# Designed miniproteins, single chains, continued (3): the designs that were tried, part 80

Each design is a single chain, and the fold is of that chain. pLDDT is the mean over its residues in the fold that is shown.

## One batch from the design tools (miniprotein)

Design m10762
Fold by ESMFold2-Fast:
Structure m10762 (fold): chain A 70 residues (1-70)
Amino acid sequence: SLKEWIERVQKLGKKVTEAFRSADLEELKKVLEEIDREIQRFKAENAPEGVLKTLEDIKKFVEKMIEALE
């Protein structure tokens, strides 16, 4: 359901926030891999375009965080 996809996105967002607050580069890289796996799962589940776009935007943001922490 839409609610389940939203809750899964929110859980990933919390992990990103926690990793960034601790400046944990290794944890950010791990979360990036989790986001990539979740994007593939969402595509397989035919998740709505808006939900997929939100995940892809979060991925881009995490990539920029990793670049910033180097």
Scores: mean pLDDT 85

Design m10763
Fold by ESMFold2-Fast:
Structure m10763 (fold): chain A 78 residues (1-78)
Amino acid sequence: SEEIEKGEKQLEEIKEIIKLVEEGKLEEAKEILMKVGKASSITDQQLLDFVEWLKANLKEYEELIELVKEGREEELIA
């Protein structure tokens, strides 16, 4: 499914952004986020706040992608 492929690519991009921020590579993380979000600018604080939000939601997003890949969408309700 094209939707699953897009979700997997987004998940990889999210993980890369988190990794770059944890390594202190804020400028590289901003470049990826700005390309994905089509943003003209982002501050260090906005990037850090967004990454904290991503980290809090990453597990849920990973589980969602895996369930969709397995055709087990009904387990999202349980």
Scores: mean pLDDT 71

Design m10764
Fold by ESMFold2-Fast:
Structure m10764 (fold): chain A 88 residues (1-88)
Amino acid sequence: SRADLLAEARALLAELRELFENWQPERRPEVAALATRLAGVARQLGLPVLAGMAEDLARAAEDTSLDLPPEAFLRAVDEMERLLAGAE
């Protein structure tokens, strides 16, 4: 149901927030997995902007040459949470 998908998206965003608040570079695969799942859920919800943001996050997490700035990704999580809240 749409309510189940919304609950799943909220849970995935909460897990991403916790990962970035307690950031460890070894946890990049967890970020990639969560962001990939979030992108799929966002597509099922018809939220293409949220899906695109989640896909960008997954790509950044998979690129081991990139420095992941947790403060910038926390801001991205805040924006994704706002987009999801607007979808009800």
Scores: mean pLDDT 85

Design m10765
Fold by ESMFold2-Fast:
Structure m10765 (fold): chain A 105 residues (1-105)
Amino acid sequence: SDRDFDRHVQDLYQRAQSSKDKDKALAEMYGEIGKLYLELFKKTTDPAEQAFYYIKYNAYVNETRKLLEKGVKSPKAEEFLKLDEEEKQRYLQAKQLYQQQLLLS
């Protein structure tokens, strides 16, 4: 439910704030919240909700990236960004192959 989602997100924020390494904890938290939005994106059938969840997912991907670019070290956050980049590259390659097939037919 939305209440369970909001409670989980708030719990993640509180845990990050109490961490000795706040920047590392924030990067990992943004990755976890991003994954939650990606799961909602995959489960929803409403196009407006899909767009909303995907925008939220990418916002958290970008916040995670900003922290890593500032020099924060987190293998967990680095893995999250690597998996996101690999998924986006697969989509782009599939799109290009489809477009090439349309031009050649």
Scores: mean pLDDT 81

Design m10766
Fold by ESMFold2-Fast:
Structure m10766 (fold): chain A 99 residues (1-99)
Amino acid sequence: MEVEEFKNFAIKEFPELREKLEAELSDPRVQDLVKKAIEAAKNKDYTGLLKALDELRKRSPLVYYATLYYIAKKYPDIFDPEMAEAIQKYAKRKLEELA
């Protein structure tokens, strides 16, 4: 459910990435890392979030940037306000470059 909500959000914001996101998210390991990142963000576990994001960056840069954008938008309180805004801008630019 959480991974599906994440996927639907990412595809709505970046429809050109639909096929690439669906392909990358078909990997159960990528799905598990997205779930861990979102759970860490919900629990304000910054260390857990960084670990999940680092592994996600190595396995799927596309899903890494999408997850970073999603968390900065939906769970901005895990970051300070300036960091959350900077992360949103950075991740959006990277996703637009990959479209």
Scores: mean pLDDT 84

Design m10767
Fold by ESMFold2-Fast:
Structure m10767 (fold): chain A 85 residues (1-85)
Amino acid sequence: MPSEEQKKEREEKLFEEIKEFFIEAGFPEEEAEEKARKIVELLKNKDVAGVARELLPAIERLRERADPAERAVLDESIALLEEEI
């Protein structure tokens, strides 16, 4: 089993990755931080439907900026997340 310090480092890395994803999707840094914290907590509680609900708005914003090839991948991602809700 990883140490408590290693678990915390993994959670911090996951938080930063989710935060960056929301920033790339066009959310303000403050809102991206709040969403990243919420998603990390939902993941710790294994609330897959909750995670899907929080990720959908970010993927939809990315879709609006995406080229046609990227948009196809994002549309598939949206459909998969909607199945979890």
Scores: mean pLDDT 76

Design m10768
Fold by ESMFold2-Fast:
Structure m10768 (fold): chain A 66 residues (1-66)
Amino acid sequence: DKKKKIEEAKKVIAELLKEKPMEEITLEEIAERLGISPHTLYNFFLEVVGMPVYEFMREVKKELEE
């Protein structure tokens, strides 16, 4: 389910944003927490989400506003 995978990625990114600045969060770290390769995560954002991971992280950060 594509929607469920997007929500999993959003949760991981939200957790990372509470631990460190957005600029220190890497694609590799997000992929590692999701249990997939960075290449798989890159392709997921390109083909399924339709936006770059950095833009998605900015959107998640706006929703958190802490």
Scores: mean pLDDT 79

Design m10769
Fold by ESMFold2-Fast:
Structure m10769 (fold): chain A 76 residues (1-76)
Amino acid sequence: MMTLGEAVRRALEEAGLPATDENVAFVRGILSLALGVRLEASDSAAAVEELARQKGLPPLEELLRMAIELLRQFRA
């Protein structure tokens, strides 16, 4: 099953950004703040998607897009 870390790496690669451990940790940190819980890279991406749905938040794909735009502004 895809982990959150793997989903983040794929989103970074699709955005043309380096999928480094530091960039993955940054995006995961933003998602943790958005969801109000501590997320680990080893967490199931499907479980994170379900948590977002239960909280009435946007789908994981949109949350990843927003977190990556924050990374561009902060790390660029």
Scores: mean pLDDT 83

Design m10770
Fold by ESMFold2-Fast:
Structure m10770 (fold): chain A 80 residues (1-80)
Amino acid sequence: APADTDIETIFVPALSDDMKELVERVAKATNEPELLDIEASSIRELAEKVYELLKPKGKVVRVTAIEDENLGILIIDKVV
């Protein structure tokens, strides 16, 4: 099961078109205050910028959707 791995998965849904609100929620969920400096005009651009900052820390960032029509940022982190 995915929960039995050393990998923690964080999903942050986009509740509006406000990319600043989304980046603030991602920064809080990941405890990465550097993400608060990101400016993006779309969820894809935001995900790409988040990935560039988190990639050196071994994290993977994707845009994904859940069944309630909300796109979000999926972050896969390796917990040691």
Scores: mean pLDDT 69

Design m10771
Fold by ESMFold2-Fast:
Structure m10771 (fold): chain A 76 residues (1-76)
Amino acid sequence: ADEELRRYQEAVERARSDPELSKKAEELARKLAAAGEPADSERIEQELIAQGYSREDAQAAAALASELWLELQAAA
């Protein structure tokens, strides 16, 4: 079952639909790409929770940041 992939895609879509989370995810993806650092979604999630984001918002933003980071790598 692609349940993990489905939940991941739902998290990405949630973040894309939220202007605040979308902006945060883009900022993180660009920052990590510019620094030559990997987009570890688990670490991004933990860091966002530490910054006061809810678990759901942190998961969504981390998932989108990972997707955007991959897009930046493919464009390089």
Scores: mean pLDDT 81

Design m10772
Fold by ESMFold2-Fast:
Structure m10772 (fold): chain A 76 residues (1-76)
Amino acid sequence: MELAEKMSEEIKELVRKAYEALKSGNLDEATQLLVKAAELARKEGLPLIASDLQYAADLVREGNAEKALKVLEELL
């Protein structure tokens, strides 16, 4: 749907890897993957998805991994 932002397959792959890292307790890896996905989303002109991915990264940094997982589930 052109009226809603869509993640590219590259962004989806990064988000899936971040989700798996979070579930495995690899918070640093998850944060790095989410920041990379957010940067790629900005480059692709997806500011709303970029903001959601940055928010998920910030939640991981704050120790809110459970809430970050829920944000990523809504994007996947």
Scores: mean pLDDT 81

Design m10773
Fold by ESMFold2-Fast:
Parts: structure tokens; C-alpha cells; sequence
Structure m10773 (fold): chain A 58 residues (1-58)
């Protein structure tokens, strides 16, 4: 659903924001990730969210 996709994209953006705030991403990497999130389908965003959460946990 569109609501689910919107929620997943919001989660992905929040994870990128947190990684950027912690210095784990450069501003250029964050901009690239935002663009990819905006273009992505639900399955792609779910995979990306899993990867981003793993980076925050380390």
C-alpha cells in the first residue's frame, strides 16, 4: 500500500539522518541515499532499512 511505502521511506530517511548525525555518513553519501530512497519500491526500502539498522548497531 502507499501508506506502507510512505512509512518505510520515512523510517529510511530517519535512519540516514541518525547515521549522518553520528558521523557514520558524509553529507554526500546521505544525499545519494535520500535520492535512492525516493526512487525505491517497498521491497528495496525494506532491504535498505535492514542494512542501515545494522550500521547503527555497530
Amino acid sequence: SQARLDQLKAEARALVDQLLAQGLLTPAQAQSLYARIDAADAATVERLNAILRTRLAV
Scores: mean pLDDT 85

Design m10774
Fold by ESMFold2-Fast:
Structure m10774 (fold): chain A 84 residues (1-84)
Amino acid sequence: KKEELEELKEKVRKGDLAAIKKVLRMHAEFVAEHNGLSDEGKKGMEEEVEKVEKEIEEILKTDPEKAEEIREKAIKMLEHLEEV
């Protein structure tokens, strides 16, 4: 809901890794639902999200500039979810 999305945006802006991961999962779930993915497709999506989560964790440790880009992308994903 709107309040939950606002809270997530604040956490993402602060660089909260758990909030960033939650946004990625919410966006991936939205895409899967709207594209009518099968159970196999949803499982593949979950595996891809886990891979991306690990990549983001590594980037946050090694590349502050890419970390900023990731935060901005997560905020844009939340804004897209608010429009639906």
Scores: mean pLDDT 75

Design m10775
Fold by ESMFold2-Fast:
Structure m10775 (fold): chain A 94 residues (1-94)
Amino acid sequence: DEIEARAREETIAEITARVSGAVRDTGLALGASEEAAENAARVAAMFARDVASGADPGLITEKSEPSLHELKAKIRAEAAARTAALRAALLAAA
């Protein structure tokens, strides 16, 4: 069914675009270079596309790990730093 096939392709493309955009914007917000953010977005787009298409997320993550692992480490470090800063600000205000 052409209509169902098109709707499925559009849904996969939409999910992929949203995940890619979110990863790119998050990377840039965390101070990553445009090149690093685009590379992370590309890896995330591949992962999202494969997951949306019914592939095993674990196997895809293993194959895409170098860039994704680096981005995850940076996101964790920045999230921890921001959480600590917010906690310190709240304690100072209390």
Scores: mean pLDDT 66

Design m10776
Fold by ESMFold2-Fast:
Structure m10776 (fold): chain A 86 residues (1-86)
Amino acid sequence: SAVELAILEVAGELDPEATRPVPVAAVRQRLLARGFDEEAIRATLAKIARDGEVTPEGLRELGERLVRQGVSFSRTASQFLARLYE
């Protein structure tokens, strides 16, 4: 979904090196600023987040699902996904 791709992009903005968890609150605020629906953000983050954080492990699982679905990645999302596998 568009929300799932945007989560990868936002996580890459918050931690470009893909080495640490990012707070759900920070991801949510940036997705709201992009015009995504709050309930859609909440439902999508609930599948990925652990203890109020989006972890590198959760982002890898998300990235793997998006690759399998044939989603087209932005340059930023592609670079961040590559970092997650390192």
Scores: mean pLDDT 81

Design m10777
Fold by ESMFold2-Fast:
Structure m10777 (fold): chain A 81 residues (1-81)
Amino acid sequence: SMEEEIRRLAEEAATSDVETAVRALREIAKLVGRASPEVAELAAKLVEEAIRRRSATASSDDLDRLYAAAGEVARAKQEVL
């Protein structure tokens, strides 16, 4: 399901290297653009949690890249609400 794919991608965003995490966040944004509002809300929550998990240990440059990609998810969510 789309929800299972989003959960998998969010875990990848939380635990993988930065390049893979950024790609996972961008894939979530694409899925959110095609999702119901309820699934988009879930995706945004999971992305916020993934960024929270990384924020304690990631460099400022890596966090800037991750926040930019997370911003794409937030933008896609606004378009389906």
Scores: mean pLDDT 86

Design m10778
Fold by ESMFold2-Fast:
Structure m10778 (fold): chain A 66 residues (1-66)
Amino acid sequence: VSPEELAAARAIIDLAREKGVENTSLEELLEAAGKYSEKLAEELAKTTKSAQEAVDAAMRVVLEAA
């Protein structure tokens, strides 16, 4: 996991925690991630269908880096 991918994953988690997952769209989370890593944002856009799935994927990225 690159530092940029880790920062992007943390941005998704932080935004979802701040607003609540139910109050965040997948598009908002992907836009936040794209500011740090376009690669991770594009991958998640292809593989996730909901805000919850994007948060779950971001959590996996953070756990892999730990």
Scores: mean pLDDT 83

Design m10779
Fold by ESMFold2-Fast:
Order: structure tokens, then C-alpha cells, then sequence
Structure m10779 (fold): chain A 74 residues (1-74)
């Protein structure tokens, strides 16, 4: 059903939002790490920022699909 599809997408979105929160925590942990060199911090925060941006992109695509399915229910 459309409701089941929306529910599944909302569950997937929730998981991705949790992944995003974990990435934000990892970025802060890297920035505050006293043993990493500036180069290592820049590299690791760069990699984590790419991962975060990719996760945000997927969340946006899921939101667009949820909105389209909700419009069909209206």
C-alpha cells in the first residue's frame, strides 16, 4: 500500500538521520583529538564531510519521495 511505502521510507530516513548524527559526533571527536596532526584532522574531517553530504543527499531524495506519495493520498 502507499501507507506501507511511506512507513518504510520514514524508517529508512530515521536510520540515515541517525547515521548523520553519528558522523557529526565523529567530526567533533576528530577536531578535539589532541594526538592527531593538523594534516590528519583535515583529511579525516574531509572524508567525514563527504560522507555527511552524501547522507544529506539521500535524506533529501527520500523526503521528495515521501512528499510525492503523501500527495497521492490527498
Amino acid sequence: SLQDQIASLQQLKGALEQDKKNIDKDINDVKNNKTLTPFQKDLLTGILTIAKNSTEFLIDKIDQRIAALQQQLA
Scores: mean pLDDT 91

Design m10780
Fold by ESMFold2-Fast:
Structure m10780 (fold): chain A 72 residues (1-72)
Amino acid sequence: SIEEDKKQLEAQIKKLESNPLADPDVVKELKDELQRLKEGKEVPQSVLRRVTSRLVAEELRIIGDELDKELA
């Protein structure tokens, strides 16, 4: 459901915020988008799709950076 997706995104954004490898500009962008979603100012499905794509892209970048350091 949309509410479950919101909770999942909140948890993922909080986890990303705690990661020192995360881009603070990306974290701020995700938090602002999540706030817009909570306020109901946009179509929830469109916001969820956009935020999820951005979040996944940042998580993949961090994983790549961690693997490069571990495997070097």
Scores: mean pLDDT 75

Design m10781
Fold by ESMFold2-Fast:
Structure m10781 (fold): chain A 64 residues (1-64)
Amino acid sequence: LPAALAELGRLMDKAVEAWKAGNEEEAQRYLDEAVALARRHAPALSGRVVTDEDGKPVLVLEVH
């Protein structure tokens, strides 16, 4: 679980890096992988990726 969460963070960091470089295609790929990883490896952790009004990706994590 901690390892999966660390990898999720790494994928999100790469998505942000790609976004800063103006590479939306790469950013979207990393976001998709992060969401899939969160759902498969952390069912007890409610996680999702949303985009704000400017299209910036935001990761939302909720613990229950």
Scores: mean pLDDT 69

Design m10782
Fold by ESMFold2-Fast:
Parts: structure tokens; C-alpha cells; sequence
Structure m10782 (fold): chain A 78 residues (1-78)
């Protein structure tokens, strides 16, 4: 859930301001991917990962992005 991701990132030293920026970028990246704009999706995902300063936080962001994209694609296919 979003609450679980927020708590995990906060425990890894990511600020609340940075967390909200990460979430906004991830939503934009998912939307771009759904439109077939792979380049824009990659750019936005990379910006989100860069805000997450530690390898552990970066992994959490990447894993959550992959889950969001799969969930969004599943909803659109239904």
C-alpha cells in the first residue's frame, strides 16, 4: 500500500517532501507507460529512483513502480 511504502521510505531516511515527489513521478511514469511513451516513463522512473538516495530505498521505489504498472495494466485490460 502507499502507507507501507511511505513508512518504509521514511525509515530509510527519505523525507516526506521527497516521498511525495517520488509518488508523483511514479504516477506520471505509469501513465506514460500506459500511453506507450516508454522514453517518458523511463525518464520519470529514473528521477523517482534518484530522489531515493540509498540502494535500499531505490529498490523499494523500483519494486513498487513495477507493481503499480502491472495493476494499472490489469485494470485497463478489464
Amino acid sequence: SLAELREALRKLGVSDEQIEKILDLMEGAVAAALRGDEERSRELKQKAVEIATSPEAQKAVEEYFDRLLEEARARRAA
Scores: mean pLDDT 80

Design m10783
Fold by ESMFold2-Fast:
Structure m10783 (fold): chain A 64 residues (1-64)
Amino acid sequence: VTVEHLTPEQMRELLEWLQREYGLSTEQAEQVLVYLALGRPELLRQFGLSEEQIQEIIERVRRL
């Protein structure tokens, strides 16, 4: 997954969506974007996210 080409608006919407849908803090949502940028989505499990939820996040980022 890639996040480096997201516009500031898309990044804000993604951070808000992560916080709203998964109950993540701002810091946790930002860390999710870092892990996705590093190609390490498995690290999202640290925030209590399931494999299904991680897949949802990946698909949303890919469709931006």
Scores: mean pLDDT 80

Design m10784
Fold by ESMFold2-Fast:
Structure m10784 (fold): chain A 62 residues (1-62)
Amino acid sequence: MDEGEKARRAAVEAAEAGDSTAAATAAWQLGMVDPSRREAARKAVEAGRAGDSAAAKEWAEQ
């Protein structure tokens, strides 16, 4: 897997687990390899913190 896909999966997994710190770290890494995905990763973290794991997964998959 490329670095961006790896970071995206990490963000989804962390959000599903309710680990906001890990999700934020993965989102930061995603932004380092592809700035266009940074916004989607941030939305995934936000949804995860709100307890909406389905929305978090959707945003991270974009």
Scores: mean pLDDT 66

Design m10785
Fold by ESMFold2-Fast:
Structure m10785 (fold): chain A 94 residues (1-94)
Amino acid sequence: MLPEIPDEVKRILHEGLEQLEEIREQALAGKLSREEAEKRMREVVERTLREIEEKLQELVDKGEISEEQGKELLEAARRGLEQAYRDILEELEK
């Protein structure tokens, strides 16, 4: 069972994943090329991770989580977003 993720971090992560899914749907519908979809998904991943990092730093500064917990949560979020990105790219190759 994953450690409890702060609700605000969870919201940012879910919003990022929803944006990746929207790009996937547009690419599958032929509205975006694979190259355009890849570029937009990279921008979503980078922006979402930056927003998560900023929120986690705020929570650490307030003493709501430890620095170690913040780093662990950022790594988990990065892995999740990067996995979604890879899975979508692989699907677009089919």
Scores: mean pLDDT 83

Design m10786
Fold by ESMFold2-Fast:
Structure m10786 (fold): chain A 71 residues (1-71)
Amino acid sequence: MRLTFEELLELLDKLFADYKAGKISEEQFKISVKNLIMLAPSKEERDKLLEYAKEKGLSDEFIEEIKNNPF
């Protein structure tokens, strides 16, 4: 399913909230975040999602992992 950039941001916020609430594991969180970022229709939007995730507290190491090893 194709999602808009704003829908991807909303889903990313939900993932951070669910992870902080203990509803999902760290492994599941990482997989879900990576999958959401890869649903971005352009590289520019993907980079914006990564920037947003960094602002929400995603580690620099994990951000670089996604940048260097996209699916």
Scores: mean pLDDT 77

Design m10787
Fold by ESMFold2-Fast:
Structure m10787 (fold): chain A 94 residues (1-94)
Amino acid sequence: MELVKKGKELLKKGASEKDIIKELSKYLIEKYGMSPEIAERTAKMLVKLLKEGATDDDLIALVTTYINIDKMEKEGADPDTIEALINMIESIFS
């Protein structure tokens, strides 16, 4: 997944966590049309797990799950359901 590769490259170059989150959020918005809130939350979790040495498979699963939740929101899922799903993911991967 290009997003995971981009995150790893930015960490290797010594970019700040704030700058990595900003760049990954921008990529998610531009490439997948994700809402800014979900994109930022995805980027924060991705950076956290990258720093913790998570596997590529775990990172891809995380990002794919957030992309699917963003699609559910765009398809008219209740905001409370979207927030509950994101909170569940963040609890599992925290």
Scores: mean pLDDT 84

Design m10788
Fold by ESMFold2-Fast:
Parts: C-alpha cells; structure tokens; sequence
Structure m10788 (fold): chain A 91 residues (1-91)
C-alpha cells in the first residue's frame, strides 16, 4: 500500500470499527472495548498502528510525519518499543 492509502485507511478505521461492533455478539469483550472508546481514541489507535505499519514497510519518514501531524510521536515510539520486545520473545 502507498503511504497515502495507509493514512486514509487509518482515518476511516473508526467508522469501520463501529460497523464491525454492530455485527459482534452482545457479550463480546471486543464490542465493549469499542463502545468504551471515544471516536477520537479509536482514531488515535488507528493512527498509531498506521505509523507502525509505515515503519515496518521502510517508510520511516512518512511514519514520523503522520505521528507529528497528530501529536502522537511519543505514543508511536512507545508502541514501537513494545513491538520490538514482543518480536524478541517470539523470535
């Protein structure tokens, strides 16, 4: 995917998550989690995941720009460290 496609997907992710919520069972923990998060928090999570995906694809500059534009640089850096730790644990 192109960087702009990844960015567009992240911006649309909250709407897609809300649509998926409606198809989940009433007792679903995932459904409750989506319901407990604001649209802004869903967008924030989607943007963090998009930045991590861009870094994995070798598009480090685009990932950094996306994080800076949304004030998420610190959160992306933290998520990247967690990903590296998990990668070391599972090879």
Amino acid sequence: MTPEQIREAALRAPELMIEERDSLPEESAVRRMIESLSREELLRQALIEAALLLEEEGREEEARRLAEEHGLTEEVERAKREFEEKKKEVE
Scores: mean pLDDT 72

Design m10789
Fold by ESMFold2-Fast:
Structure m10789 (fold): chain A 90 residues (1-90)
Amino acid sequence: TKAIQDLVDKYKAGKASDVDVGLVRMVLGVATLNSTEESIKKILELIKNNDPKAKTDYEIYKSALEVAKLEKDEKSAKKLQEVIDAYEKA
């Protein structure tokens, strides 16, 4: 959501609180953990069914990918990119 993007923007600007940084990193951790072949398949099913959750999850994964790139976490960035590619392919 826009709220997560606003947190990422504050983090990039060095104006985020420790709590905000922790929240952004938590989103990154959860997104990365769920970036499996099985999870990608479930995401594609949500997109196919026009589930509103698919659009919300897409924004969360995009924000998590930005954090992974900023943190230079290549492994997490690769997994998150695979999820984003699944959304864009559908």
Scores: mean pLDDT 63

Design m10790
Fold by ESMFold2-Fast:
Structure m10790 (fold): chain A 94 residues (1-94)
Amino acid sequence: SEMTERIEQEVRRWVTEVLSLADAANNEEAKAIAVETARRIAELIKQGASLEEIRRELEEGRERMIAVLPELEAQITRIEEEFVRRVEEILAQS
C-alpha cells in the first residue's frame, strides 16, 4: 500500500497542475474534466488496476481537456508525460 500511496500522491500532483492551467484559462469545463479524470484514476489504483488502464483513463481525460483547451495542448501533454514517467519509476522500484 506504500506504492499505492505514492501513486495517489502523483495523481494529486497531476490534478493540481492541470487545475492550475484550467484556472488560469478560467475554464470550468476543463476543471470538471480534470477532477473527474483524477477520481476515475484514484478508483482504478484502489482496485489494483494496471498502468495500462491508468494510462488509458489519463489519455481519455487529456483528449477531453484538449478539446476544451486546444491552446494548452503542449502543457497538458507535458504534465501527463511527467505523471506517467513518475508512476513508471515508482513501479520499477517495487
Scores: mean pLDDT 82

Design m10791
Fold by ESMFold2-Fast:
Formats: structure tokens, C-alpha cells, sequence
Structure m10791 (fold): chain A 81 residues (1-81)
């Protein structure tokens, strides 16, 4: 399910926090778990590293955030960038 995929990706990000591998797993396919296709299609390639840095910052500042709070954060960043 979508919720299970979001949870798996969220747990992977938490385990790989601070690694270069984290940024490599912030692409269009991963962002499609948190936003509509239309919103994801509007993302310019240069914006992906910025979204990645914001995700890493969120996880570092909010270590006890739920997967739902993480999903809301990512969705909001996609809509505003």
C-alpha cells in the first residue's frame, strides 16, 4: 500500500541519516509517494537536492516525528518549491 511504502522509505531515511546515500534516494519516484504526479512533474532537477537537504534537516530536528508528520512535511515542501 502507499502507507506501507511511505513507512519503509521513512525508516530507510532515518537509518541512513548523514550518509551520501540519503540524497541518492530523493528522486522523482520517492517523491511520488508524497505528492500527486502533477506536483512532482513541476519539480525542476535543481530542486531535488534542496528537497533532500530539507528532508535531512527535518529528520535531524524531529527524531520522534511520525511517518504521517514526515509525509505532511515532504508534501508541503514539494508544493512550495
Amino acid sequence: SLEEKRKELYEWYKKNLGSKELLNNIGIAELELFASQEEVDAIEPEQLPLIGKEIEKFLKENPNASVEEFAEFVSEKIKKI
Scores: mean pLDDT 76

Design m10792
Fold by ESMFold2-Fast:
Structure m10792 (fold): chain A 108 residues (1-108)
Amino acid sequence: MKESYERTLKEFEENREKIIEQLMKQYKLDREGAERVVEYAKLRFEIHVKTKLGTISKEELEQLQKEAKRLEEELDPTELRAAVSLYTAMLLKFIGEEIDRELEERKK
């Protein structure tokens, strides 16, 4: 869980500029809009994983959810759709990493 979370974040951070360019091209966002999309998607992903891991306090969760709501209010409908797509991609990557880890553990 924790290692898969860190790997997913590192891969997305390493590809941040490519993701921004792709968001601008596919959703016709400006750079500022694409950056808002990335920040919102990352925050939602952090909330999801930390909640599943039980590593987050109720107070920290409320603070992160408040920040997520603030960012969400800054997103237009196109940016929100892009953010949901990016968040889904991050989540699927994380789940895939966990499945691969489980399979390797069973084999050796």
Scores: mean pLDDT 79

Design m10793
Fold by ESMFold2-Fast:
Structure m10793 (fold): chain A 72 residues (1-72)
Amino acid sequence: SLTEEQRKRELELVKFLAELTGIEVPENPTLQEIAELRRKAWEKFQQLSPEEREEVGKKVAEYIRKLVEEET
C-alpha cells in the first residue's frame, strides 16, 4: 500500500499530467477521481502529436526519476 507521502507525490504527478494535457483537477480529489484523472491524462497523451508526446514524456520521466531518487 502507498504511504500518505507517496499518495501525495502521485497526486502531484497526476496534477502535473492533467495540466500538461488541459484536464481540470478538483481541489481535493478522491482516490477514484485521481485514478480517472490519470486515465484521462494518459488517453490525451496518446492523442498528442509525436513531438508533443516526447516533450510531455520527457517531463514525466524526469519527475518520476526525482521521486525514485528521493525514496533512496
Scores: mean pLDDT 72

Design m10794
Fold by ESMFold2-Fast:
Structure m10794 (fold): chain A 82 residues (1-82)
Amino acid sequence: TAEVLLEAAEALRAAGAPEEDVETLRELARLMPLMPPEVQEDARLGAERLIEAARAGDRETVAALVRGFRRGLEMAKAHAAA
């Protein structure tokens, strides 16, 4: 849900991630209530994995997951605008 995405944003900020990556998760959290349940569940699972990777200092996994969330945000914006 939106709360887990916000937790992921805070985990990224604590790990020293770029501001644009933190804002990507925050913006996606704002759009999440507009998404279908299956998209919300996928985002929740991804956010939980991102929190674990960020806390573990796994920079490669964090980068890969953030790229996925950037694509997800683009899709969520398109859905919300339609």
Scores: mean pLDDT 83

Design m10795
Fold by ESMFold2-Fast:
Structure m10795 (fold): chain A 59 residues (1-59)
Amino acid sequence: PEELRRLLETLRGSLATVDAQIAAAEAKGVDPAEVDFLRAQRDTLRGMIAELERELAAA
């Protein structure tokens, strides 16, 4: 379904943004707790993407 593909694209965009934030934070040596929080956000987005990919494969 086209709507699920559009949502998947949006989530992939969000994931790219979080990945860039993590890379920048690690390069700057910022607080490890902040990096850990960003990694948790990344894991959540990856989970959402995996669920949508599963739904698309089943459709």
Scores: mean pLDDT 83

Design m10796
Fold by ESMFold2-Fast:
Structure m10796 (fold): chain A 94 residues (1-94)
Amino acid sequence: SELKELEKKLEEIQKKAEEALKERVAKEGEEAVTAELRELGAARRAEIAALNEAGLTPEQVGELVKELALALGLSEEDAEEAGEAAKKYMELLK
């Protein structure tokens, strides 16, 4: 039940992220948002590649999800909640 509740919370966070991204595109333009996400993706790809050799900790997953949520336009509070949910999900999979 805890895993199901957490999956539902992650689904709700995903919907918030989709809405925040739509609002960012409407306000800033698709090109500007795409450029920012591309730069974040390139930086995170290098970091994730380095971490894949050591394994990702729940803390590292939470931090990465929080940064992605902020980049998508979520509030700091919603982004922190997203990171904590991802961290807990990783802890439950161990």
Scores: mean pLDDT 72

